# Designed miniproteins, single chains, continued (5): the designs that were tried, part 20

Each design is a single chain, and the fold is of that chain. pLDDT is the mean over its residues in the fold that is shown.

## One batch from the design tools (miniprotein)

Design m16711
Fold by ESMFold2-Fast:
Structure m16711 (fold): chain A 78 residues (1-78)
Amino acid sequence: GEAEEIRAEIDRLMAELDALLAELEPRDPVIAAVGRREFSEAAERGLAAIEAGDLAAGREAVEGLRRGLASLRALLDA
């Protein structure tokens, strides 16, 4: 169902974010640490929302993580 799809997408996005944060860490350990905390908190909120049946909030969490991924990619390309 949609909850399983949202959970899988959050897990996939977090794996991608973790890989990029690991690449960022030797260049900027402070921003990497902040990003790790913020993305983990966003993922936890999204997962809690879908467990409560709030699929809209789960999708908002996915969109937030996607924006974070795009921002992190742009930062690494600079």
Scores: mean pLDDT 87

Design m16712
Fold by ESMFold2-Fast:
Structure m16712 (fold): chain A 90 residues (1-90)
Amino acid sequence: MSPEEKEILRRFIEALRGLIEFLGSEEAAKLGFSPEERERIRELLERLIEYLEEHFVSPEELHELAGRIQAALAARDAERLIALIEEFLA
């Protein structure tokens, strides 16, 4: 992995950690996600970070994954977000 690819990965992991923190906040209630959905998403995001730290994922795949996560969040679709992370980790 190049230094540039490592920096892209590091920033993506930082963004995922920020999302975990956000989902644990009172502000996350505005997304309309249940407490159970927020906890499940946080657990999946933690597993995703662990996977990304241990496995090579191309910048293209990271970009596509980030776009899909962002789209699910914009749609306020907890089921879609859960399913896409579970599918990626399978």
Scores: mean pLDDT 83

Design m16713
Fold by ESMFold2-Fast:
Structure m16713 (fold): chain A 65 residues (1-65)
Amino acid sequence: GSVEDIAKLLQEKGGLSEENARAIAELMVAGDEATIRLYAELAKKELGLSEEEQEELIRLALEAR
């Protein structure tokens, strides 16, 4: 995964703007595993992502290291 892949998922599935999706994607990639999991959980709860989309966010962020 890449920052761009994470941002695209947040934009397409979470309904975020390109700027906000990129900012969150960069924070996830810069964070530790706990931070990645926290942001993915928040995306599910606040943006309405599915469980599968939450798991994909975690996978993409871990791969982007």
Scores: mean pLDDT 84

Design m16714
Fold by ESMFold2-Fast:
Structure m16714 (fold): chain A 57 residues (1-57)
Amino acid sequence: SEGLKKFKELASKYFKMSEEEINKLLSDPSEESQKKLEELIKKILDILAKDVKPTRT
């Protein structure tokens, strides 16, 4: 649950997606919705991996 909440926040921050849109993808058991969710998570992780901004001072 913590991981899902974190990714919902990141998707909202980087892609301007609403939590309701993300929740619909999470609640949809179809392979297509799961694939879209996985691709979104991968894109977020790729952005974070390229972001060298210091988080802790």
Scores: mean pLDDT 71

Design m16715
Fold by ESMFold2-Fast:
Structure m16715 (fold): chain A 84 residues (1-84)
Amino acid sequence: SMSVEEYIEKAVEELRAYLKERFPHLPEESREAIVAEFREMLEKAAEKSPVRLKRIVEKAKSIEELWAKVHFFLYIEEADEKAQ
């Protein structure tokens, strides 16, 4: 049972490793900007629901799926808040 902060750090490190392996020719500053954006998304998702973020991280089979699911979750949560 990891904390939500540990889930965020694990996901961030997985993305950093993925970008270094798949996009080594992308400038380091550009890779770190992508990592920073992803961290911000994960932190926002944790503020909405730490339990749901943990489940998304646990269930995602790839970093691409994780990014897509977190992005979709935030989009739906923000749309729901605007409707209320």
Scores: mean pLDDT 85

Design m16716
Fold by ESMFold2-Fast:
Formats: C-alpha cells, structure tokens, sequence
Structure m16716 (fold): chain A 98 residues (1-98)
C-alpha cells in the first residue's frame, strides 16, 4: 500500500469505526483554522487536516512513531505541510482526546 493510500484508508477507518474521534478532530480543526484565519479550501490546510487524522490513526493502531519521523514521512505526500502549524493542531487534538 502506498503512503497516499494508507492515509486515505486511515481517514475512512476513523470515519466509519471511530466517528467520535473524527468529530473531535474536525471540531478542533474548525476552531484552529478560524483562530488563525486559514482558508479551509487551501490544499496545504487540507493536508494539515489529513496528516493530523493519519497521526491519530497510527496511535490508535499501536504504531507509535516519533513526531519528527512522522513529519518526514508525510512530507513525501504533503511537501508544503507546515510543521509548526501541524504540531500546534495535533497538541490541541491530543488534549481533547485525553
């Protein structure tokens, strides 16, 4: 399975089998983009959402990876992904999930 296919499968799996988690990710993401005046239709901002969903999915599957290793891996699919924005969004999502 390619990395792109794995990310899409992760989004589908969370949407179908963990809808409460997806709801939290979506609510945090909507608040985050509004606070930072980001455009939700921007492909970079969509990549931010998908990368966050994929990271949470990996943790749920017990595939623990370092944030640095994860970011380098997803940059192959999303080369314009902003690490600082991703880290800030992810920290907010993880706080809500705990």
Amino acid sequence: MSLEEEIEEAIKDLSENHPEIMKIIHEVFEEFIEENNLDASDPVIQALYKATVYYIWLKLKGKEVSLEEFFERVKEVYPELDFELFKELLERVEEKLS
Scores: mean pLDDT 83

Design m16717
Fold by ESMFold2-Fast:
Structure m16717 (fold): chain A 80 residues (1-80)
Amino acid sequence: MREEAEELLIKAGEALEAGNYEEALKLAEEAYRLAAAVDPTSRLVVRALLGMALAYKGLGNEEKAKELFERAREVAAAGA
């Protein structure tokens, strides 16, 4: 499960670098579901939320991106 989430985050990062924001969002959302099911305050959840935020920013949805960046910060604080 953790290994699957990590692999999805690597693929999401590749999609972001390629400008494939819709694919990056889908991959990051799947990684979020897998990581949150194990530990909702983990570093993997933070990385997935950041990946989703960057994908939404690339798609021009700045409001949703901001919301997800704020959620990632809250999770990081809770997991520390």
Scores: mean pLDDT 84

Design m16718
Fold by ESMFold2-Fast:
Structure m16718 (fold): chain A 80 residues (1-80)
Amino acid sequence: SSEELKKANILFVALALRVEADLAVELHPDDEEIRELAERIFEIVEEIEKLIKNNEPIEVIEKKLEEAMELAEELDARVR
C-alpha cells in the first residue's frame, strides 16, 4: 500500500539522520552543542522506529520525522 511505502521511506530517512548525527559527534568530539543536538535526534529516531513497529497512524509518524529533520537542519548549520 502507499501508506506502507511512506512508512518505509520515513524509516529510511530517520535512520540516515541517525547515521549523520553519529558521524557529527565522532568528527566534533569537543562540541557540546553538536552532542546535545545528536542526542535529541537519536531520541526522536528511536521514537519513529517504535511508532512504525506499533503500526501507529502515518500522520503521527510524519510529525516526528518533521521534528527530527528540524534538529538535523540545526546540526547541519552548526557543522558548517
Scores: mean pLDDT 88

Design m16719
Fold by ESMFold2-Fast:
Structure m16719 (fold): chain A 70 residues (1-70)
Amino acid sequence: SIAAEIGVQEVKPYLSEEAQKLAEEAAKAFADGDYETALKLLREAGKLASEEGQKKIEEVAKGVEAMAKA
């Protein structure tokens, strides 16, 4: 979805290329309705991110968890 793509683009400046790829795959999984895979990939991206990038990824992950409950 466009919302998932926007979220990934906002965190990209805080991520390495490898972490950006994981975040993009997470956005794709989210668009497909696979929230479990999206959360897993976001957490993996967070492990490769700076402290600030980890905080941004956690914000996105909380959003995905909220959408899964809705």
Scores: mean pLDDT 74

Design m16720
Fold by ESMFold2-Fast:
Structure m16720 (fold): chain A 65 residues (1-65)
Amino acid sequence: SVLLDIAVKEAVESSGLSREEALELLRRLAEAYRTGDEEKLREVAKQLNISVEQAKGLAEAYLLS
């Protein structure tokens, strides 16, 4: 999926993590977003080194993938 590839690429660039680690964090981010767990969403955003607003965008991109 193009959206998934873009989300992973952004996560890797922001965090410096591997593609595999970025995918795992994006999965956690999507779950937090889906369940409304704002604390977990903030935690994962911090691990990805991105803002909460950008994290919400990445979660939506992952869920649309």
Scores: mean pLDDT 86

Design m16721
Fold by ESMFold2-Fast:
Structure m16721 (fold): chain A 55 residues (1-55)
Amino acid sequence: SAEEERRRRERERRVEEEARRLAEGFLGGLGMEVTERHIEAFRELVEWIEARLKP
């Protein structure tokens, strides 16, 4: 439904934003360059964490 699509897009946006922040903070702390591949890896991590923390 339209509501399901909207919620999915909203979730994807939040996960992407959080992944970017985590990648920049973590890799920046290590002196490493942040690439789209790193952001993708952190997006997978955020999704994994969300899946475990949400009922």
Scores: mean pLDDT 78

Design m16722
Fold by ESMFold2-Fast:
Structure m16722 (fold): chain A 110 residues (1-110)
Amino acid sequence: MDPEGLAGNARVALQMGDYELAVKLAEQGIRESGGKNSRSWNVLGEAYLQLGDYEKAVEYYQKAIELDPNNSRAWYNLGQAYDQLGDTDKAREYYQKAASLGNDRARRLL
């Protein structure tokens, strides 16, 4: 019943390389928030990026950004997903947005 805690646990699962657990916990955070927890959508996208499903990663990062347009990490992650898809122009656009929101990783890529 705490979507933020579930998103945090999903990130720990990602760090451990347990992508199936990360997906399960992120999806639970989405359900418990009624789809409104930006962090849960972002972590779900990160799990799919690690699984090599870049198209699903893009979809889930876009949901995170729709809910929280100031989520600089989701903008950065969206840029990485587009780089993996070979769309360097979109990747650059999203890195610029992340950098404008204070994302240090994005600033170093520009």
Scores: mean pLDDT 86

Design m16723
Fold by ESMFold2-Fast:
Structure m16723 (fold): chain A 57 residues (1-57)
Amino acid sequence: KEIEELRKKAQEARKAGNGDEYSRILLELSLKGAEENKEPKDYIDALKRALETYEKE
């Protein structure tokens, strides 16, 4: 359900033309998917780093 809500928020941000929010939510979704699929650490770390940039701003 968390993932479904994030997808809906991503679509709303996209429709509103809010690229920053859309990108942040996409990174969050990508991180969740990458962790579930056990993607390479480099990829997961890159997503975490990008998400931290939004989180601390």
Scores: mean pLDDT 74

Design m16724
Fold by ESMFold2-Fast:
Structure m16724 (fold): chain A 84 residues (1-84)
Amino acid sequence: GKKREEALELLRRALELARERGDEETVRLLEKAIELLEKGDYEGALEHLQKAGTLAAIRGDEEVVELLQEAIKLIKEILKEEKE
C-alpha cells in the first residue's frame, strides 16, 4: 500500500546519498533491502536496513540514518497491520 511506496521512496533517497558519498557497503545493503521490500519480504528487508543503519551511524551519516529510521518505522507498521 501507500506505506510500502513511501518506505521505498525513502530507501531510494538513502541509496542515492550512499552512492554519492562512496559508501559501497551501505549501497549493497540498501539495494538488497529495496529488492526484498519490492518482493514483499518485509522481515528480510528490515534485517538489511538495520545493518545499513548501524553502518551509517558509525560513519556519522545522520541524513541516511534518519531516512532509514523512518523507512524501518513504516515497514514495522505494515508488519503489525498484516498480523491483525
Scores: mean pLDDT 85

Design m16725
Fold by ESMFold2-Fast:
Structure m16725 (fold): chain A 57 residues (1-57)
Amino acid sequence: SLEEFKERARKIYEENNGDLFKIREEVLKLGKELGLSEETALLVLYEVIAEAVREEI
């Protein structure tokens, strides 16, 4: 499900300590494996990053 994908994307984001290139690569790879479009995978990643960046404000 998209919810499960978002949870896994959030974990990838947290585990890779701000390495955005590695995070993007792993999230896109996971999305492709699950049959999601690159656009959908990136949208979910943007939501995860936006939620994390909220802590900087």
Scores: mean pLDDT 79

Design m16726
Fold by ESMFold2-Fast:
Structure m16726 (fold): chain A 93 residues (1-93)
Amino acid sequence: MSREEIKKKAKEAAKKVEGKITLSDEVKERFLQSHPLLKLEEGETITEVIVKEIIELKLEYPELSYAEIGRLLGISQSTASRLLNEAEKILKE
């Protein structure tokens, strides 16, 4: 799968996950603190960016555990696991 295909699938899945999952302000703040140069696209939410990054990492590096993805993104393993499980359901639809 090309990088462009991964990015497109991640962006589409992230929009669908945004409607099903709510992230706490603490999780969003920790993510922003770990990504100080992050710029949001017009209409994009922090939740969409987090989900998009998780999906991109999992598709590019399938061997990564939920704990490793959590560490890379500055979020908990539990948060990474929940977001990935919802994203995988959407990607299989």
Scores: mean pLDDT 74

Design m16727
Fold by ESMFold2-Fast:
Structure m16727 (fold): chain A 70 residues (1-70)
Amino acid sequence: MEEFKERLKEELDRYGVRIVVTNDLSEEQIKELGKIVKEAVEKIEKAKNKEEMYRIKDEAIRRLEELSKK
């Protein structure tokens, strides 16, 4: 379980970095991206099963994609 949580946190962090590099985000957008990733990581840490963890990850990715469109 813990190894799976760590892997998802790493994937989420890498995804955030890719969005920053690819989309030339502003300082303000980068700060908001960091907040989205942090909130998702905290939720994954509290999650009790893989299904819940995947839902949290998918929601975070959706929020990051929305941020990149602004």
Scores: mean pLDDT 77

Design m16728
Fold by ESMFold2-Fast:
Structure m16728 (fold): chain A 72 residues (1-72)
Amino acid sequence: MIEELVEQLKDEDEAVRLEAARQLTQIGGEEAARALAKLAFDPSAPERVRRLAAEALHEIGGEIAREVAASL
């Protein structure tokens, strides 16, 4: 489920990418935060994907998201 949403963040359709980011923020938790952090801090990922991942990670928020980001 989370893996499918992560792949949708790379979709060519902007609406698909935005919906995937929204769903990942609603799911939350360490697994979603970790997947988003990997994309947000991946220099090889397109800027649009990195921005969406960073925004979604920020929306999940909290100490858990920061801990996951620090562990990368």
Scores: mean pLDDT 74

Design m16729
Fold by ESMFold2-Fast:
Structure m16729 (fold): chain A 64 residues (1-64)
Amino acid sequence: SLEREIIEGLVLMAIGVARAIGDEEVAKRLEEAFEAGDWETLAEILEKELGLKELAEKVRELGA
């Protein structure tokens, strides 16, 4: 769906931003969760490490 494509694009942008600000470990963990399709782990890292609560909630909806 278009919503899924937008959410996945926003996740990839978040990974890029984490890497750009020097948070390589967070970027790698996000990439690993994304590649594994582990939406719950991906959402937790987005919320806890980057403060992206709204994006985390949308990512959890993809796994439901």
Scores: mean pLDDT 84

Design m16730
Fold by ESMFold2-Fast:
Structure m16730 (fold): chain A 75 residues (1-75)
Amino acid sequence: TEAEEKLKRAQEAYAKGDYETALKYAEEAIKLAPEGSVTRIRAASLAYVAARKLGDLDLARKYAELAHREIDLMR
């Protein structure tokens, strides 16, 4: 899916140390992925670690909370 493609691009950017690009693609993947999906959970988790690398702790907390919420939806 388009969400999975965005997540892959985010993972590639993160591996290269391009945390700003990783965050951008992870955020796009979150918007495209269905609620409660594994893709949305993974995208939120990647957005969390990318935000932490950028020093944006408020944004990191937001995505950590989103990832936990998505996991709860899957049960």
Scores: mean pLDDT 84

Design m16731
Fold by ESMFold2-Fast:
Structure m16731 (fold): chain A 92 residues (1-92)
Amino acid sequence: GDAAKQGAQIAQQGAERAGIKATATVEGNKVTITIEGANIPQQFAALAGAVDAEFLGAKASVEVKGDTVTVTIEAETPEIAGKGAAAVGRSL
């Protein structure tokens, strides 16, 4: 199965449940999550999710530009990348 794509879907669904828009793109073992219209608490929630992704064995980076948050999850496997992306979605 495409575990990274499943994690990306969970990230998008998490954002929708929080009342914000997110898009996630998958490129091999890399998932990029772009969250638009994030308020300050949601920006910190995205950072918390990125920290959780690192505890799962991924490399995570967070960039904030205005109300847009970009979280990049990169891992050795699509499974770890997917779990990291899902962690971001659950934190929102």
Scores: mean pLDDT 84

Design m16733
Fold by ESMFold2-Fast:
Structure m16733 (fold): chain A 60 residues (1-60)
Amino acid sequence: GIELAQELGKELRKLEEQVKAGKISEEEAVKRMNELLKKNGLPEAKNLEEADRVIAAAVV
């Protein structure tokens, strides 16, 4: 639902910011995001852009 998509979206944005700041790798960010997606019954994403699309689709 909308609330879940908003929460997952916030986590995705935090991970994107950490990657841009050099605090974590893109691979680690994708892994952490996929753990959250799987916990919520959503499909695994290959990258952060795909994760954003998965989260957007979960609103519907």
Scores: mean pLDDT 82

Design m16734
Fold by ESMFold2-Fast:
Structure m16734 (fold): chain A 67 residues (1-67)
Amino acid sequence: SREEIEKEIERLRKEYEEALRRGDEEEARELRRKIVELESKLSPHRATATAIRLIGDDLDRRFEREK
């Protein structure tokens, strides 16, 4: 169900943040892929927005995206 998918996205999001903090690019890439796949089940346009944001986090340049 939608709620189950949202819960899984939250779990994967937490794992993704930890991978980024540790500098584990390979784990972060796998987690990002899974998050985008789950987001696409809820909404294709949300998946695109999420992918862009996660790529921004991965590049460690969130500041420039906000400014």
Scores: mean pLDDT 71

Design m16735
Fold by ESMFold2-Fast:
Parts: C-alpha cells; sequence; structure tokens
Structure m16735 (fold): chain A 61 residues (1-61)
C-alpha cells in the first residue's frame, strides 16, 4: 500500500537523519502505522514535508 511504501521510505531516511529529525520521523511513522487507510493525498503531504526537511538538513550539513 502507499502507507507501507511511505513507512519504508521514512525508515530509510532515518538512517542518515539527525537525532531531532529522527524523532520527527518516528512520530510520522507511528502516525502512518496507526492509520493504514490514510488517504493518499494525506500520505503524499507527509512525504513532501519529510522530504523537504531532509533536503534542508542535508543542505546545512
Amino acid sequence: SMVDEAIAELEALKATASAALQAYLDEAIDSLRANPDMPEEVVRRVLETVRALVADERARS
């Protein structure tokens, strides 16, 4: 499902994320796991937000 694919992407992003961003990603993953039928539009918004945060952190490193 899109939710399962999103969880996999967020788990992979955690491997290179700072401690603060890892905490945010853990919260996002928990939310996705609690809502396996989350609308695709909402899942896409979560992914867009996380990708932007990861990109910003990498640009600062």
Scores: mean pLDDT 83

Design m16736
Fold by ESMFold2-Fast:
Structure m16736 (fold): chain A 80 residues (1-80)
Amino acid sequence: MTPEQERAIKEAVIGITLAGLWFDIELAKKRGELSDEEYEALKRDIEWIRQLAEKYLSEEKAKKIIERLDELEKEAEEIK
């Protein structure tokens, strides 16, 4: 795998995981609850994607992803 292909795959993983996090939070909003286990899992995934964004994305792209992750974490905290 070329370094360019690896970066493209990591960017796709970041995007897919971010979409999944958003979906899980929207589902929790609809239920009106978020369990401790679900909240801790969301925080772990948010931190993992933050680290991937910082490592594999440009500074500009990483900043946008991190800002979106911070928004999602805040939304999860508001449900909890």
Scores: mean pLDDT 82

Design m16737
Fold by ESMFold2-Fast:
Order: structure tokens, then sequence, then C-alpha cells
Structure m16737 (fold): chain A 70 residues (1-70)
């Protein structure tokens, strides 16, 4: 259902932000102040060092940002 799809997307975005927070030593509040472009740059920098499971979450966040901004 649409509600389940939205819930899964929100959870994936939350996980991706948690991954970036841990990888770069940034707080959630610090991440929330980044521009979409800066957030995409962090995803690209973290991606080569991420596990396969972490890469799935990062890819979902990247997709959401790209859809919202371009």
Amino acid sequence: SMREELRRRVEAVRRALEILSKHFGMTRDELSRLTPQQLLELIDKAYPHATPEEREALEELKRVIQEATA
C-alpha cells in the first residue's frame, strides 16, 4: 500500500542519515543544516567505504534527494 511504501522510504532515509552521522561524526542536527548538494557529496564519499546493507540505504537517500531537487 502507499502507506507502507512511504513508511519504508522514511525508514531507509532515517537509516542513511544515521550511517552518515556515524561515518562523519556529525549530529543529526548538523546533517539537517546541509544543502541537498552537500548531502549528496557526503553520500558519494561514504559509499565506497560502506557495507552492502549501508549502500542500499545511502542509494535510497540519494534517490529521494535527486527526485526532490532535480
Scores: mean pLDDT 81

Design m16738
Fold by ESMFold2-Fast:
Structure m16738 (fold): chain A 90 residues (1-90)
Amino acid sequence: KSAEELFKEGKKLFEEGKYEEALKLYEEALKIASEEEKADIYFYMGMAYAKLGKYKEAHEYFKKGVEIDPESKLRPEVEEYAEKASEVLT
């Protein structure tokens, strides 16, 4: 499977509330993704960790995504979760 296919399946699991299963597919996608594809995968990994209450991990993955694509269309969603991660870490 391509990184795009794995990421799409992961997003479907995320929408179904299956965050741990989504993370597994995101990890598989990340292993074969191009640099440009990694940013969106990192953002969704961060959002999945945040949904699981793992705000420290969420923050780390959001940081990785922002380093690749600081102007991502996912930015508003990322900022909402980053605020919660910052609250837990401070």
Scores: mean pLDDT 76

Design m16739
Fold by ESMFold2-Fast:
Structure m16739 (fold): chain A 57 residues (1-57)
Amino acid sequence: SARERARELVREAIERYGLERLPSEVLEEIAKQTGLSVDEVERLAVEEVIELQEARA
């Protein structure tokens, strides 16, 4: 699904750029590739960052 693809791309971006730096241009590119809105991709990115932060606690 588009959301699953976006989530995978978000995880790849986090691995490449790190949790502290996700360029907005990367989120926009993921939105274009998946057909989701930038807002939806941004929410998925926030959820993934929280999930990874929780895994460290």
Scores: mean pLDDT 77

Design m16740
Fold by ESMFold2-Fast:
Structure m16740 (fold): chain A 74 residues (1-74)
Amino acid sequence: AARHIAGTLEASEVLARDADHAVVLVTGPAAAGMRPGDLVERVVAAAAGITLVDGTVVEVSADGKAARVAGRIA
């Protein structure tokens, strides 16, 4: 079953973006224990000036230190 990650996470990078959606990189302790299919409530990519909502973890690095989250731009 998909885990629901509540609250707001920080993204270090925006990896891909269109008008309504983005894929962002979450790093550090927040990425630890994430698995593909986990749902993420909100991610802020402050340097890019975007907030991502209704996120889904799409990929996690082999060392567990980074996760890619896809979602809608708020």
Scores: mean pLDDT 84

Design m16741
Fold by ESMFold2-Fast:
Structure m16741 (fold): chain A 57 residues (1-57)
Amino acid sequence: DGYYDAVDRVVVRPGETPEEVARRIHPNARYDPALFRDGATLVVRRYGSDRVELLPE
C-alpha cells in the first residue's frame, strides 16, 4: 500500500493544457496546474493500477 511502482517522464508541449498532458498519462492522474510550463518535464509516479501522480522533476 502506497508503494511507488514505477517512474516515467512526460514533457509539456508548447500550448498544451495541464488537462491534455494529464489525459495522455492516465484519466485519473493527479497534478498541480502550476507545474505545467511549456517544455517542462514532469515525473510520472504510478501506485498500483489506479493511482497516478504528476510531480516536478
Scores: mean pLDDT 71

Design m16742
Fold by ESMFold2-Fast:
Structure m16742 (fold): chain A 58 residues (1-58)
Amino acid sequence: SEATAKQAIELAEKAKETGDLKLLEEAQRLGVLAMTQGATEEARKAAELSKEAKEKLE
């Protein structure tokens, strides 16, 4: 859903800013869930932000 995708985006942004691996893991989980629920555009944005956060952290 869009709500799931929005939550994933917010957690990915926060993980990128804070370096919190738990937030990154939750963002990745919710992003995948949002993609399977059909929120394609926002899920894609969440995945991109999660990738950036992961690359910045490790």
Scores: mean pLDDT 75

Design m16743
Fold by ESMFold2-Fast:
Structure m16743 (fold): chain A 61 residues (1-61)
Amino acid sequence: MYGSLEIRDGKYLLGVRNGDKEVFGEFDSAEAAVEAAREVGGEEMERKTREAIERLEAAGL
């Protein structure tokens, strides 16, 4: 995983860093978390974050 991502109580907790950019926060939706990751690491971070969320949701996590 490119940083940290956890789903807790219907919230998405994201911690990612790329160079001088970082985000550590709690988001109400998968898309909000994906957008925050995109601002830090661009298209690659967006894709990895979306894939990680889909995998966690599919696993019941």
Scores: mean pLDDT 78

Design m16744
Fold by ESMFold2-Fast:
Structure m16744 (fold): chain A 68 residues (1-68)
Amino acid sequence: GIDKIIENLKKALEEGITGDSSGVTPGERGEAIRKLLAGELTDVFDKEELESIIKVLENAKATRAELA
């Protein structure tokens, strides 16, 4: 679920499992997003991008909790 994805992303940031986004194609980014949503980690995103993704997912989780 979304909680596990957020936890995995936070753990990747803490462990320094971040990528160099230089030279990564939009297609590779899309595939990496699919992997993250499936609960898999990827090194495609840099630290700033991972922090942005975490924030978006936390906001989505909060919104779903209010609507459920």
Scores: mean pLDDT 67

Design m16745
Fold by ESMFold2-Fast:
Structure m16745 (fold): chain A 66 residues (1-66)
Amino acid sequence: MDAVKQTQQHLDQAKQALDKGDLDSARQHLQQAISLIGQAKKEDPKEAEKLTDQVSELGTQLSSAS
């Protein structure tokens, strides 16, 4: 299991859901990414920093859409 890859997959799915206007699905995938980010930081702190930035951006977009 690769937490970095799984976090990126959930972020990609959250972005696709947001583009479709499916805010519930986007929030669900964002929460999964947040849950995995702690493990991703242990595996690759540099890559996890980029993932954390994406989480923050998506979180802001979802907050604005709510």
Scores: mean pLDDT 82

Design m16746
Fold by ESMFold2-Fast:
Structure m16746 (fold): chain A 66 residues (1-66)
Amino acid sequence: MYRVVAEGLSPTSATGLALKAIGEGGRATVSGGEKATVVAEGLSRQAAEEIAAAARSGGGTATVTG
């Protein structure tokens, strides 16, 4: 099981990543205002890598642990 912490996200990007994590059978918590943080847990390696790549492409940072 993998965890992703993504930071520096727009609200739109944060919402999209949270929904993707939930759709992959994981959990997601969104916090922050104009710059949001998403913590996604219970992910497969593939889902974690896809979420991290999407966060980085959106101008944020992402850390994957598993």
Scores: mean pLDDT 84

Design m16747
Fold by ESMFold2-Fast:
Structure m16747 (fold): chain A 59 residues (1-59)
Amino acid sequence: SQELIQQAQELLNRAEELREQARQGRETGEISDFEAEILEGVAALLEGVASFLVRKAKS
Protein backbone atom coordinates (compact mmCIF):
# COMPACT_ATOMS: atom_id res chain seq x y z
CA SER A 1 0.00 0.00 0.00
CA GLN A 2 1.29 3.45 -0.98
CA GLU A 3 -0.30 4.93 2.16
CA LEU A 4 1.65 2.56 4.44
CA ILE A 5 4.93 3.50 2.71
CA GLN A 6 4.06 7.20 3.06
CA GLN A 7 3.22 6.77 6.77
CA ALA A 8 6.49 4.89 7.30
CA GLN A 9 8.45 7.72 5.64
CA GLU A 10 6.68 10.33 7.81
CA LEU A 11 7.54 8.34 10.96
CA LEU A 12 11.19 8.05 9.88
CA ASN A 13 11.34 11.80 9.21
CA ARG A 14 9.88 12.51 12.67
CA ALA A 15 12.33 10.07 14.30
CA GLU A 16 15.25 11.88 12.62
CA GLU A 17 13.91 15.24 13.88
CA LEU A 18 13.70 13.87 17.44
CA ARG A 19 17.27 12.51 17.29
CA GLU A 20 18.50 15.91 16.05
CA GLN A 21 16.54 17.70 18.82
CA ALA A 22 18.16 15.39 21.40
CA ARG A 23 21.64 16.04 19.95
CA GLN A 24 21.19 19.84 19.86
CA GLY A 25 19.55 19.88 23.31
CA ARG A 26 22.51 18.03 24.84
CA GLU A 27 24.99 20.31 23.03
CA THR A 28 23.29 23.57 24.13
CA GLY A 29 22.27 22.30 27.60
CA GLU A 30 18.61 23.22 26.92
CA ILE A 31 17.48 19.73 27.95
CA SER A 32 18.77 17.17 30.45
CA ASP A 33 20.50 13.93 29.41
CA PHE A 34 17.38 12.13 30.69
CA GLU A 35 15.10 14.19 28.43
CA ALA A 36 17.43 13.55 25.46
CA GLU A 37 17.25 9.79 26.20
CA ILE A 38 13.43 9.98 26.16
CA LEU A 39 13.50 11.69 22.73
CA GLU A 40 15.91 9.02 21.44
CA GLY A 41 13.68 6.26 22.86
CA VAL A 42 10.61 7.70 21.11
CA ALA A 43 12.63 7.95 17.87
CA ALA A 44 13.58 4.25 18.17
CA LEU A 45 9.90 3.31 18.65
CA LEU A 46 8.88 5.33 15.58
CA GLU A 47 11.63 3.61 13.55
CA GLY A 48 10.30 0.21 14.69
CA VAL A 49 6.73 1.10 13.69
CA ALA A 50 7.97 2.38 10.30
CA SER A 51 9.80 -0.93 9.71
CA PHE A 52 6.59 -2.83 10.55
CA LEU A 53 4.55 -0.68 8.12
CA VAL A 54 7.06 -1.24 5.27
CA ARG A 55 6.92 -5.01 5.82
CA LYS A 56 3.10 -4.86 5.91
CA ALA A 57 2.98 -2.82 2.67
CA LYS A 58 4.97 -5.56 0.86
CA SER A 59 2.43 -8.23 1.84
Scores: mean pLDDT 87

Design m16748
Fold by ESMFold2-Fast:
Structure m16748 (fold): chain A 78 residues (1-78)
Amino acid sequence: MAAPSAARAAIARAAAQAVADYLETGDIEALRKRLAAVHAAADAAVAAGELSAEQAEAVKTALETALRVLAGEAPPPL
């Protein structure tokens, strides 16, 4: 069931773009806002049947970890 969907690809691209914009601007609040939009898109994809709840949870966890690392709040997982 877990073949990559267009929704999953779009979510990954949006997350990558949010990080790229942060590297250019250093604006952590803009990054948080963009990642919140990606979380909302993941929830919408679950509601539409495009992602499983487990897949959406994994995406949200990865984005939360990336945000903490970029904000200097946590080291990267070893």
Scores: mean pLDDT 74

